# Designs tried in a protein design run: designed miniproteins, single chains, continued (5). Part 65

Each design is a single chain, and the fold is of that chain. pLDDT is the mean over its residues in the fold that is shown.

## One batch from the design tools (miniprotein)

Design m18239
Fold by ESMFold2-Fast:
Structure m18239 (fold): chain A 67 residues (1-67)
Amino acid sequence: MVSLLKAGVRPEEDMSRPAPSPEELKEAYLKAAERLSRDYPELMSEEEKEYFKESVEKKAEERKKKL
């Protein structure tokens, strides 16, 4: 049988684990942006990277406001 693990899906997300907190989402986005800028510096300029980090932080604050 085909396994989802072999397909590269994240089993942690498929499990009945609680949704990531706003803080965890912020950390994940920031790490993704750092890796993306390393892998695709041609596509993501330094200004885009800074803007993205600021946007992620602002969205995290907006999520806290809803609470």
Scores: mean pLDDT 64

Design m18240
Fold by ESMFold2-Fast:
Structure m18240 (fold): chain A 75 residues (1-75)
Amino acid sequence: DAERVAAALEALRAELPQVLEEVKANPELKPGVLASLEGLLKQLEELKKAYPELSELIDALEEEIRRLKAEIESL
């Protein structure tokens, strides 16, 4: 249901800072991480269609992922 999905998205959001630190520690992970973040953005767009009530949360998470992706690309 939407409540469980929201909880999962919030848990995912909390993990995002660790992703940047892991790539900084191991730059070899960069291509794989960028591909995973791009795939996640596509999944979030589909999820937003299924749960329009979570659009605000999903939009915020997508923005954080895009910023993370740009920061990793700059490494």
Scores: mean pLDDT 86

Design m18241
Fold by ESMFold2-Fast:
Structure m18241 (fold): chain A 91 residues (1-91)
Amino acid sequence: SLIEEAGRSGISGGEAGLLGAEEPENVTKGVAAALSGIGALFDARLAGDHPGGVEGGRGGIEGGLGALKGDSEKAKEGGEKGIRGGKAALA
């Protein structure tokens, strides 16, 4: 379902964001996290704005942007949010 896809994308984006925070110059992980978060947000909105999917998508975007900027705090916060939101969407 779109909610399950949003959940999986949110988790994937969050994990990529956390990896980007550990390696601030890992632009590839930051881009992957942002793209996964965008996909999760669109899927969650199409599924009727499921709260977990929306939070997962936003977390992935925030984590990815933080990693791209070298902001490890923002990348970690966004990554953790992406994982929590994605897990909530899959529950």
Scores: mean pLDDT 70

Design m18242
Fold by ESMFold2-Fast:
Structure m18242 (fold): chain A 69 residues (1-69)
Amino acid sequence: ASEVLDLLQDIIAENPELYRKLLNLSKLTDEEREQILAEVRALAKSKGYSDEAIDKLIELIEKNIERQK
């Protein structure tokens, strides 16, 4: 839980544009969504976050998208 929150905070601090796109995923095309999720994974791995933390963050983002449908 804490690692996922730390990852989210790092995204906000280092790439606020990426964070804004994450908040507006429902307004993006499927292709743009896949690109944004790939950028999140790349950033997280570059910072040494675990695959578990990356997967949990992506699951939370995807659940938010599903709820907006």
Scores: mean pLDDT 76

Design m18243
Fold by ESMFold2-Fast:
Structure m18243 (fold): chain A 73 residues (1-73)
Amino acid sequence: SGREELRQALEAMDQASEVNKIAIELSDESEEWKIVATLALTGQTLLLDPRYRSLGLELVKSAIEQAKKLLES
């Protein structure tokens, strides 16, 4: 439903902001963090347009997955 999509978009906006803060802090550690920042920023930007919201959600999810993998390695 539209309500569920809006809830997911709001949560994704917050998650993208937090991932970007981490990626900026760790940007000097590896090039992979720059990729994470790019995915999070692009995803967040796409969430602003309902036509691209689903793609934005997937990009934010990818940024979170990559950030978690980098923190565990």
Scores: mean pLDDT 82

Design m18244
Fold by ESMFold2-Fast:
Structure m18244 (fold): chain A 56 residues (1-56)
Amino acid sequence: GLAEQQRALAGLEAALSQSEPVRRAALHDGRRLLETLDEELAARLREILSQLEASL
């Protein structure tokens, strides 16, 4: 549901301040999550994924 999707996004955003293995895992998990998100949440996820890619 929406709450689970928002919680997942918050977790991925939090990963930006974590170690490289956590950020790499978050990038992988986020790419899979993108297939199931509503367009508005998908836009925010794409932004987080771009930041994760830039951090690696």
Scores: mean pLDDT 81

Design m18245
Fold by ESMFold2-Fast:
Structure m18245 (fold): chain A 61 residues (1-61)
Amino acid sequence: SAEELLANAEAMLRWLAENGASEAVMQQVVDEFKAELAARLSPEEAARAIARLEALFQELS
């Protein structure tokens, strides 16, 4: 589900940030989840989920 994908993305990004991952590695993970969300959700749902994911990435950067 979209919520499970977002929860997994959030958990992975927080774990990477806590373990000293570079911004480049975190960006790669964000891009992979953005692609997965776009493939699995409607355009409107994907845009909303992607915005939420990008907001989290900005918070962790």
Scores: mean pLDDT 82

Design m18246
Fold by ESMFold2-Fast:
Structure m18246 (fold): chain A 84 residues (1-84)
Amino acid sequence: MVEKAEEILKTLSGVDQLALAAYLQKTLPEAFKDLPEEVRELLRELSEKPGLMERGKALAEKLKKEYGLSDEEIAKAVARILKK
């Protein structure tokens, strides 16, 4: 349910949105392939930051537990937010 995921993710800070995207793009790169190359390169660089990756992982687990979202739904929702 990508629309519900997008609404939830919009309530998060920009740092949390980037942390989720950096974490999930390593597991689900296909969800991010339609983003501009500059944004994809930024996410790749952010994925090298251990604190941000740990934050992204914790947020993904929280969203799955609280809202029943999948990693794929979260990844697609974050990609939609970053494209705008």
Scores: mean pLDDT 81

Design m18247
Fold by ESMFold2-Fast:
Structure m18247 (fold): chain A 60 residues (1-60)
Amino acid sequence: SLLERYKALLEEGGALIRAGLPVPQEKVEELSRLMAELKPEFYKAVQDLVKMADEIEKEL
């Protein structure tokens, strides 16, 4: 599903951040596309995941 693909990309991004590597722009663009295609009821959950990823990035 779109949500599962979005979660997988967030996990990959988090792994790159933890390794001290930049997140490729291609992954960021894919995340943005997937968010736009999700239904409103899922959009909030996806935004919560993005917020969590941002918090991880700030800790590094």
Scores: mean pLDDT 71

Design m18248
Fold by ESMFold2-Fast:
Structure m18248 (fold): chain A 93 residues (1-93)
Amino acid sequence: SIQQLAQRLLQLQQQTSDQVRQLYDDSRRNGTPSSQVVSQLRQLTQQYSIQVSQLFIDSGVPGSQDLLDRIRQGDTQSMMRVVQLSQQVINQS
C-alpha cells in the first residue's frame, strides 16, 4: 500500500539523515578535507537513491527499474528524480 511505502521511505530518510549528521560531526572532529566530505555525501546520496528505487520496484511503481539502472550508471538527474518522488509519496501519505 502507499501508506506502507511512505512508512518505509520515512524510515530510510531518517536513517540517511542520521548518517549525514554523523558524517558532518566526524568531519569536524577529525578535520576531514571538504573534498572528502563532498565525496562521502555523494556516496550516501547514491546509496539512498538506490534504496528508494528498490522500494519503488518492490511496490510495483512503473519505470522504477529504468530509474535504478540510470542511478547505478551515475546519472545525477535520476538520483534527484527519485529523491523528489520519495518526498512526494511521504507528503501525500
Scores: mean pLDDT 86

Design m18249
Fold by ESMFold2-Fast:
Structure m18249 (fold): chain A 94 residues (1-94)
Amino acid sequence: MERLLEAARRLAERMRELGGSEKMVENVFRTAERAIENPSVVPEVTELFELGVEAAEEALEKKGLPPHIALSTAGVWAMGASGTVLIEELRKKK
């Protein structure tokens, strides 16, 4: 759980630095909260958030891409994490 919350914080902070909206930041923490309620997906959500941070940093610092492209890259991984939680939530409603 601590690793999940730290990954969410790092991704949210990186997205904010890249010009991400407060709604995007709130959605990262909302996804983390939903993952806590669905513990089976916590490892995958944590990894996807960590990969999002790494992808944004690589785009900016290693490839010299503009901040909005780095933000889009982080957003794709954040969306993947949200999708992972949604699939588990839908699976439980059967």
Scores: mean pLDDT 83

Design m18250
Fold by ESMFold2-Fast:
Structure m18250 (fold): chain A 79 residues (1-79)
Amino acid sequence: SVPYESFSDVDVERARELIERMREAGADRIEASTPVPVGDRGRMLIGLVGYKDGEPVYGALLLVPDLETAERIVELARE
């Protein structure tokens, strides 16, 4: 089964660490979902999935403080 983890209060630096862990686990591509608003405090939810040779190797669900942070994380996953 694919490892899957959930993280709360994720900033850009913590997301960078997670993305590097996904790459160390063998991910050659990381896909980010469209950010989804959660609750009433501007928080956003993002899914990240690392793939190797078309197969998922790691999944993460991130709760982030705002849309700006979410968009920065999505851009980071595309690097």
Scores: mean pLDDT 83

Design m18251
Fold by ESMFold2-Fast:
Structure m18251 (fold): chain A 112 residues (1-112)
Amino acid sequence: HMEENRKKADEYIKKAEQYLDEAFAALRAGVPKETVLELVDKAIEYARKAIDYYLKAGATPEELSRASDLYATAVVIKALLEGAPKEQIDGVIAALSPEARARVEEARKLIA
């Protein structure tokens, strides 16, 4: 059912945001990289589920954009944690939305 799929997508995007917020809190607290990666992986998992359910619900481009931004933010933060080359990652960050870019740049400063 379309309405049920939209509600599930909203629940999953909320979980993705919660895990990403926990990852930022862990980064600020100097928690081991492995723990931060686990939280970021959960954010990626739930953002992906949100995209899938929004697609099944016939979501608007605006609804999909938010879930896609969250997914992209988490994926780029994972790449930074895994030591992706600066030159390669800078190009990816430049292609992000302003909101996603701001979050990634904050994470980058905390990881350094």
Scores: mean pLDDT 86

Design m18252
Fold by ESMFold2-Fast:
Structure m18252 (fold): chain A 65 residues (1-65)
Amino acid sequence: SSLIEGLKAAAAQEDAAEASALLRKLAEESEDPGVRDALLQAANMATTAESAKQAANDLIDLLNK
């Protein structure tokens, strides 16, 4: 899934701003409003690299279940 690949890319970022930008880009490309809202929430919570990685990995785990 391109969404899972994008989330992995966001989780791999060393900069919170870069991770947040990737999460917002994924939200813009998402057609599902629930997925879009979750991605925007994750981007807003990405204030550190660690929080960005956690938020992205939590979404990956949710989507794989």
Scores: mean pLDDT 80

Design m18253
Fold by ESMFold2-Fast:
Structure m18253 (fold): chain A 66 residues (1-66)
Amino acid sequence: MVSDEELLKALKDAELLVNVLGASLEAARAYLSKHYGEEVAELAAELAGDPEKREKVMRELEEKIK
């Protein structure tokens, strides 16, 4: 299973790739799957399209790893 710290990093990378660098969702997923695995890449890419849910998940993960 992926750690909370790894998931948080994947979510930040997905936002950077899709929303800042303008990568396609498919390209971002391919990059993330090589670093975090397919399940985490899919989740992170999907959450990049839902900023409200993404912010909530990231906040909860940051609190857990303090």
Scores: mean pLDDT 75

Design m18254
Fold by ESMFold2-Fast:
Structure m18254 (fold): chain A 65 residues (1-65)
Amino acid sequence: MTRIRIRNIGDRPVVDTSGRVYEPGEEIEVDAESISVDEETGVLTIRTPEGAIIGDADDVEVEEL
């Protein structure tokens, strides 16, 4: 797992699988097990031990800590 900082830099909310919503401009730190982008849809999936954070790859900034 890698500690990462995630920032929503878009105009749309980013949602995790627990139902938590990250509004534009919000930042969080999470432990990431994997980070993937779907090349057809542009959907970013960040897998954590608690579930997944799902958003548009253009709307999310990811920084390794």
Scores: mean pLDDT 78

Design m18255
Fold by ESMFold2-Fast:
Structure m18255 (fold): chain A 99 residues (1-99)
Amino acid sequence: LEEIKKRVIELLKETIEELKEFLKTVTDPKEKKALEKLIEELEKLIEEVEKAENKEELLEILRKAIKAYLEALKDITDPLLINSVIAEILRLIGLELEL
């Protein structure tokens, strides 16, 4: 459990840093707001992962992360950013399957 929690936290932190870099270059206000909201949701989920005591709780957190990415995709039009978010969804699904 602790090894998977560590991998999830590292993955979410890496994604947050990538999203913050995209945020510096984004000019569309709707896309900017979607990224800001996604970053905030992911930061909250890192705290939840740190507090997770079992695989069921971690699984629920991974599903919340996937949902947050899917919501952000509705307002994202940049193909590179879309690809980055989809890749992250697939990585989270991979971690879910390891639980």
Scores: mean pLDDT 82

Design m18256
Fold by ESMFold2-Fast:
Structure m18256 (fold): chain A 69 residues (1-69)
Amino acid sequence: MLTDEQKRYLLEALGGDSSFVTEYNVARAVRNGKEKGITAQDVRDILEKKGLSQETIDAVVDYYERGSV
């Protein structure tokens, strides 16, 4: 499970509203991102450009890949 900070990074990477970090808003942003063709690699590239740690990037990207379950 992601921390609220990691969820905020994911929402920002997907161009979503990071003002409300809830499981519902994160799940919705993940679904919308996938429907728009945003890949896990695209999310990784965005987070790497922000200079985040590899541990944070890996956690967020893994969640994005699995977040459709």
Scores: mean pLDDT 76

Design m18257
Fold by ESMFold2-Fast:
Structure m18257 (fold): chain A 59 residues (1-59)
Amino acid sequence: LEEEIRELLEREVELTMRLIGLSVKLLENPEDEEARAEAERVAAESQRVAAERERLLAE
């Protein structure tokens, strides 16, 4: 359980760092549709990981 929570937290940090990097790219090139699509995908994955972590913590 602790290891599972740790892995989820590490993944959340990784996804957050990726989203920050994509946000910086979009600030420099707002018309980059691939970067925008990737940012949306990363944000959706981040929400799923957060939901799973909350589920485990609620036990």
Scores: mean pLDDT 80

Design m18258
Fold by ESMFold2-Fast:
Structure m18258 (fold): chain A 120 residues (1-120)
Amino acid sequence: MKEMLDFAYKLGKELGEKAVKEHPDASKEEQFRIAVLGVPPGESKSGLEKALLEIAEKFKIGFSVFSGVYGPFVTALLNGKSVEEALKLAEESAKKYGHEIAFEMLKALVDGIMSVIEKA
């Protein structure tokens, strides 16, 4: 668990650093959305999707474990919901379908992204 969470947090930091470097004039909220959803938002290889695929490959976890958490999170953000509301929906889905570990990975990624953006 700890090794997977540490790796997820590291990938989150890398996504945040890229968003800040490439979009320094964007608001902190916009930098977060860029890091997660990509530019333009919702295009087929978002930063978050790539990070979750990398975690799945490294730790030999089926990507389906993340689908019940990733889907609600990204859909909420695309529909203009706050990060806090999106995380709540992802957590509720994770508890309902037994994917709590996947939610912990997602939260570690988000915490990593925010750690960079808040310092910028």
Scores: mean pLDDT 77

Design m18259
Fold by ESMFold2-Fast:
Structure m18259 (fold): chain A 83 residues (1-83)
Amino acid sequence: MKELFEEALKALSDPDALDDLKKTLSVSPERVAEVLANANPEQREQYEMVVETYKKVIELLEQGDLEGAAKVITETELELKKK
């Protein structure tokens, strides 16, 4: 989970990280299902929040909206720290 967030932050400063970010989002339905199946409700909610943020960040970066991408990442990080 934290790895997905870290890759999203890297994409803001490194164009090569954007490709890695896209690969990570699509990396495996099986891995995502495994994480969700073994997660408790709180962990599942946090994971879904990170995945949703990841998807939005990719969309914003593809549109060239770096400020929007940074805002989405920051807001999600704050929500994850809250619980």
Scores: mean pLDDT 64

Design m18260
Fold by ESMFold2-Fast:
Order: structure tokens, then sequence, then C-alpha cells
Structure m18260 (fold): chain A 61 residues (1-61)
């Protein structure tokens, strides 16, 4: 799931998507991975924290 989040972050850094789309698309990636059984409860929490940290890093620049 982190690799999929990183791809969305890269699209934002290239100016291809808005900040709203960055949040929406990263949330969609995590939600789909949880629904697909790729993430358990603890892994979901970790993925959400990773997303929030990455968004803060790229929007805080």
Amino acid sequence: VKEKIDKVIEEYKQGKISEDELVSRTNDVISKSFDNGELDGPELSEALSYRDKKISEVTGK
C-alpha cells in the first residue's frame, strides 16, 4: 500500500493533481487495500499515519 501512496504523492509533486485529489486518492488507495484484505486493523492504522506524514511533508514544502 505504501508504494501506491508514493505514486499518488509523486503525481502531486509533478503538479498533476490538486491537494484535495491527493487526500482523496490516497484515502481511496488505503480503503481499497483494506477491503481487498491487503491490510488488517493495525496495518490500516499504520497506512493512515504514513499517508498523513507524507502529505504533511509534500504540502509543507
Scores: mean pLDDT 78

Design m18261
Fold by ESMFold2-Fast:
Structure m18261 (fold): chain A 95 residues (1-95)
Amino acid sequence: SMEELAKELEEKAKELSKKTGASFSDALMSIVRSRYTAYMLVHSEDEARREYERTLIAAAKIAVERGDYKTAEELVKLAESEGLLKTAEEMRKIL
């Protein structure tokens, strides 16, 4: 589910932040950016893209729930830069 994905991402971002000293926002962005490459190793290109789109939406929800609209906007811009315009529009509805 999307809620389970969001919880997993938040927990991983907190752990990465704690281990590296990076901000939660930087850790979350790093995880999101690396997820597409990781999905490509085990999924078809179309499936990897769909999982990446879900990851972007889940990450945007986490950022908004934390009041971090700067990170939420950065995630939208990342989606737009990758040509995921429909996903970016869905993310903007969460902001």
Scores: mean pLDDT 85

Design m18262
Fold by ESMFold2-Fast:
Structure m18262 (fold): chain A 97 residues (1-97)
Amino acid sequence: SLEETAEKLAEIAVEIYKNDKKMKFKLDKPITDESLALAFNLINEKYDGKLQLVYLKKTDDYYEVVLAEIENGVAKDGIKLRIKKDGTVESIGKVKL
C-alpha cells in the first residue's frame, strides 16, 4: 500500500541518516511522488520538525533529496540520498549546511 511504502521509505532514510555510512537498500515497491511526500511528512511529524527534507530534485528515473537536522529554524548536518523509482535507496554522502 501507499502507507506501507511511505513508512518503509521513512525508516530507511532515517537509518541512513543515523548510521553516517554509505548504505543501499531496495524496497519491493516502486516509489511515487505520493509515497515520497508521505514518507518525508512522516519523518517531519515523528521528529517534531527537527529532521526535514530540505532539498528535492526529480528526474525521470530518480529523486535526489537532502534530509537535514533543523535547529532553531536552521538546517545543520544532513545526508544526500538518491531514491530511484524502482525502490532503490542509496546514500550519496554527507552534506554540511
Scores: mean pLDDT 84

Design m18263
Fold by ESMFold2-Fast:
Structure m18263 (fold): chain A 66 residues (1-66)
Amino acid sequence: SMADYEQGVLQRVDALVEEAKTSDPKSQGVILRSLERLLDDARAKGLSQSVIDYIEESIEQIRQLR
């Protein structure tokens, strides 16, 4: 279902954010690119606005770690 798919995306986002918190700046850059790709895919697939907003907020959270 779409809900199951969206839950999987959110779990992946959470895992990437946690990885970024313990990563060096270069690795954080790689993680940011992965999240940006997830955001593009979420928009292309028409996922819910709450999921899109969560990915955007997570990207911003990682940017603030620098």
Scores: mean pLDDT 88

Design m18264
Fold by ESMFold2-Fast:
Parts: C-alpha cells; sequence; structure tokens
Structure m18264 (fold): chain A 95 residues (1-95)
C-alpha cells in the first residue's frame, strides 16, 4: 500500500522534472516527502499527493493533460493520475 503510493509519488516527481523548472520540482518533492512523513492514513496521503501535484502544475502553467501523459509514460500505463488514485482507493476500500 504505502510502497505503491511512494512509487506513484516518484513517478509524479519524474514527470514534473520533464515539464517544469528544477526549483518547482524540488518544492513539489519537499511537500510530498513532508506528506509521506506526516500522514499515516493512505486515503489522506493519496488526496494530499493529488492536491500537491495538480496545484503545482497549475501554478507553473503546466496543462493537466501534459502532467497526466508524462506520469502515464513513467508508470507504463494509459491512465490519468486521477484514475490511478481512484483505482488505488477502490482497491483498498472494497476488499
Amino acid sequence: MKEEIKKLADAVIEALGRLMSPEAVEEFRKRVEEALKEIDDPWELLAAIDQIAYDTARREGVPVEELDREVAKVLGTDKTLRQILKDLLNKYLKE
């Protein structure tokens, strides 16, 4: 569970590194590392990563579609970040 979330966070960091300045990527990385350290609940952690990723993209003028495409490439999928987060949430809520 947390391992899959960390892998997703790493994929977003890699994707952002292709789309924006090193300074913006470093700020995103710090915010995600803080969330990973402070948030124990996987659902709250997934929501925090979603918020941080899209807020950073919006602030830096990166289209959401570009972020989704680069994350999909890194993870070897055709799913958007939102779809990946929803799939993870559903997998662990229903069991």
Scores: mean pLDDT 76

Design m18265
Fold by ESMFold2-Fast:
Structure m18265 (fold): chain A 71 residues (1-71)
Amino acid sequence: MTKLEKVVKIPEEEMEKAGKILEEKILEAKKKYGDKVKISVDRLSKDEIKITVEGPEEMAKEVLDELVEAL
């Protein structure tokens, strides 16, 4: 089990859109990996979010990369 964290800067004006994209991608990941991967998104500031993915190392890396690429 691996826990991966990444802080992503998003312009404040795009934050609402980014949130919707992340919700869609998290739902897709849950459908694909089920309970094997846990995903959390925390807003750190006006223009920063933290994405946390926990699971088997290979799956966690793939999910985190896909979420970040979708933004």
Scores: mean pLDDT 83

Design m18266
Fold by ESMFold2-Fast:
Structure m18266 (fold): chain A 74 residues (1-74)
Amino acid sequence: GPAPAVAKDYYVVAKYEEKLSDTEARIWVVVSSDKSIPFVKVESREELEALHAELKAQGVDTVLAESIVPVKPA
């Protein structure tokens, strides 16, 4: 793998947001160091996870990451 001292750019391939509560959402992103992969609009977490699995199966350098973010109440 690349040395930790070498900066490597990752590009967002897909993103999905799930509402957890009135004030919190969980965001999943699929990123890749391969900039030739176009951004893909996904409609569900299942579709996002399937895309990540497919890229991994093809030997693509890719990472699925998640974070919890505050959202404004409706």
Scores: mean pLDDT 73

Design m18267
Fold by ESMFold2-Fast:
Structure m18267 (fold): chain A 79 residues (1-79)
Amino acid sequence: GKEKLEKVLLEVEKALLGIMFSLSEEERQALAEQFRELSKEVEEMLKQGVPVEEIIKKLKERLTELLPDLDVDKVLAKA
């Protein structure tokens, strides 16, 4: 349910925090804005009753596009 998605989002946030320490200020701001937009999309999908499994799948696809150097599968597996 929602708890699974919350754990996924927490692990994603932890991974983003780790990589942000190696980024410039401009790159950090751009990444933070993109993640904020992604979080809004997730919230709207939840409000519309989209299944959590479909939300996680879409989140994985978007994160892979935004962060090609991040092992998204490993991050999601921690949740």
Scores: mean pLDDT 77

Design m18268
Fold by ESMFold2-Fast:
Structure m18268 (fold): chain A 60 residues (1-60)
Amino acid sequence: PSRREVLENLADILYAHGYVDEEEREILERLSPEERERFARQMGLDFDTLRALYEAYLAR
C-alpha cells in the first residue's frame, strides 16, 4: 500500500490494533495526512510499522 493510503486509513488502523481509543480515533480523522504522520511518529511508529499494521488490518 502507498504512504498516502496508509495515512488515509491511519485512524482505523491504530484503533483496530489498540493504539488509540475512540476519542483519539475521531481526532485523527480530522487531521491532514501530514499531521497524522507526525502523530504516528510521536507514538514511536515508523512507516514500515504502519504499513505492516495496515496489511494485517486488511488481511482479516
Scores: mean pLDDT 85

Design m18269
Fold by ESMFold2-Fast:
Structure m18269 (fold): chain A 81 residues (1-81)
Amino acid sequence: SRRERLERLYEVFKRVLDGLAARHPELQATLDRYKAELEEAVERGDYEAFLRIVKKLVSDALDAGIPADELARLMVEAREA
């Protein structure tokens, strides 16, 4: 179902956020806020909101100077877990 897909996507992005926090502890508060926003979108079954939050998270991470290859590596690791 759409909700089950959102729950699986949330688990992947939760691992990405945890990996980012481990590498960039100064971003912990911001990453925790994104985790909460994603969790709320999953609870609402709001796929469009979930994708917007993910897009903003990636954009903000790149703007904060996190290399694109680091984000890509974390995504691969999270998907394979």
Scores: mean pLDDT 83

Design m18270
Fold by ESMFold2-Fast:
Structure m18270 (fold): chain A 75 residues (1-75)
Amino acid sequence: VEFIKKLVKLALDYLKERGLITPELAEELKQRIDKAKSYDEIINALKEAKKHLTPEGQKQLDAIINSIKKIKEVL
């Protein structure tokens, strides 16, 4: 779980640099991800954030969520 937390936080930084997510929301999500105890908690935090994003930001976040789901399945 710790490795995927690092990857997701890196992806959030990428979205922030591209202007697809606000800096405030990115930092809030990073904190929620650091507190997550499972892949499902990480996925749920990202899904809840989708309502606050533009359609393009939602697409990018869906890609991240799908990547996490694939990693969970390959376990």
Scores: mean pLDDT 77

Design m18271
Fold by ESMFold2-Fast:
Structure m18271 (fold): chain A 67 residues (1-67)
Amino acid sequence: KEEEIKKFLEEIKKEFPDMSENARLMHAYVLEKEGKIKLPEELKQKAEEAINTMADGGRRGAAELAA
């Protein structure tokens, strides 16, 4: 399980060496949602946290300006 996670991350890093770790996780998450791959639950949670951080940054910024 953990070995598969590491191998998957290394393959994504090899394909997208210039991407940040969060960007690679988000890309993997999109592929999982499309049914192309199955992400380990731990990586899926990390990808969701990265996406939520971006979404919260944008939405909370707008809400703070509106308040």
Scores: mean pLDDT 66

Design m18272
Fold by ESMFold2-Fast:
Structure m18272 (fold): chain A 84 residues (1-84)
Amino acid sequence: MEEAIEKFEKQVEELIKKMKEKGEDPSFISSFIFKSSFILAHYKRENRVPKIAKSDKELIDYITREFARLLDRLSKEIIERLKA
């Protein structure tokens, strides 16, 4: 688990650096940092291993899809809790 988490963190850090160097929108960069941190925190809590991406595109696609999936699940859990 530790090695996979460490590799994921390094891939995210490298991608953020590339985004900043290429002049990407700061709001998009901040959103991406939030999404990656959200996924990692959730995975650490659930004792899950993040996927190691083979490219920057694969990493972006993975983070985008996984964040949407986790957020949908969390939103449903919060709504159910608020209705109780």
Scores: mean pLDDT 79

Design m18273
Fold by ESMFold2-Fast:
Structure m18273 (fold): chain A 91 residues (1-91)
Amino acid sequence: LEEELKRADELVEEFREKAVSLPPTKENTRKMLKELIERLLEEGLISEEEAELILRGYEEADRANQGDAEAAKKLEEIQREIEALLAEKLA
């Protein structure tokens, strides 16, 4: 667990540094987030369920910011699922 957490932190920091070097556009942010999630999933640091929730959360948040009420509802559902997963890990 500690080795996995350190590796996850290293990947997050690596992608954070890479993201800072890119223009802060929606496309660059989405691409970086997707690459980070794929890398975390490939190294077994997150589950497929966690990866899917994070990606869906980003897509729905982006749509909700554009005024999509259905996307806002889906974002709330995703937030509840993330909270449930975190509660399980902390228990």
Scores: mean pLDDT 71

Design m18274
Fold by ESMFold2-Fast:
Structure m18274 (fold): chain A 82 residues (1-82)
Amino acid sequence: MVEEFREEVAAAKTDEEYEAVVERMKAAVDSITDEAEREKLLRELLTTTQRVVIERRLKDPSLTEEERADLAAMLARLDAAE
C-alpha cells in the first residue's frame, strides 16, 4: 500500500494528478477500522509522500543552492523523525 502510493506520487506530473493520489490515500486510510493502525498508516503515507515530493524537487536543475540546501535539510529531518 505505502509503496504503491509512493510510486503513484512519484509518477504524478501535475498538481491535479498529485491531488488525486492524495485523495485515494485518504480513502484507503478511512477504510481502516482500527484507529491505531489507521494513525500508523497515515503517518507512513504522509512521510513517504513528503519524501517523494522533496526528492522530485531536488532533481530540478533550476533550483538555487539555497533552495537545494533547504530541501536537503527537510529530507534529513524526515529521516531523523522516523
Scores: mean pLDDT 73

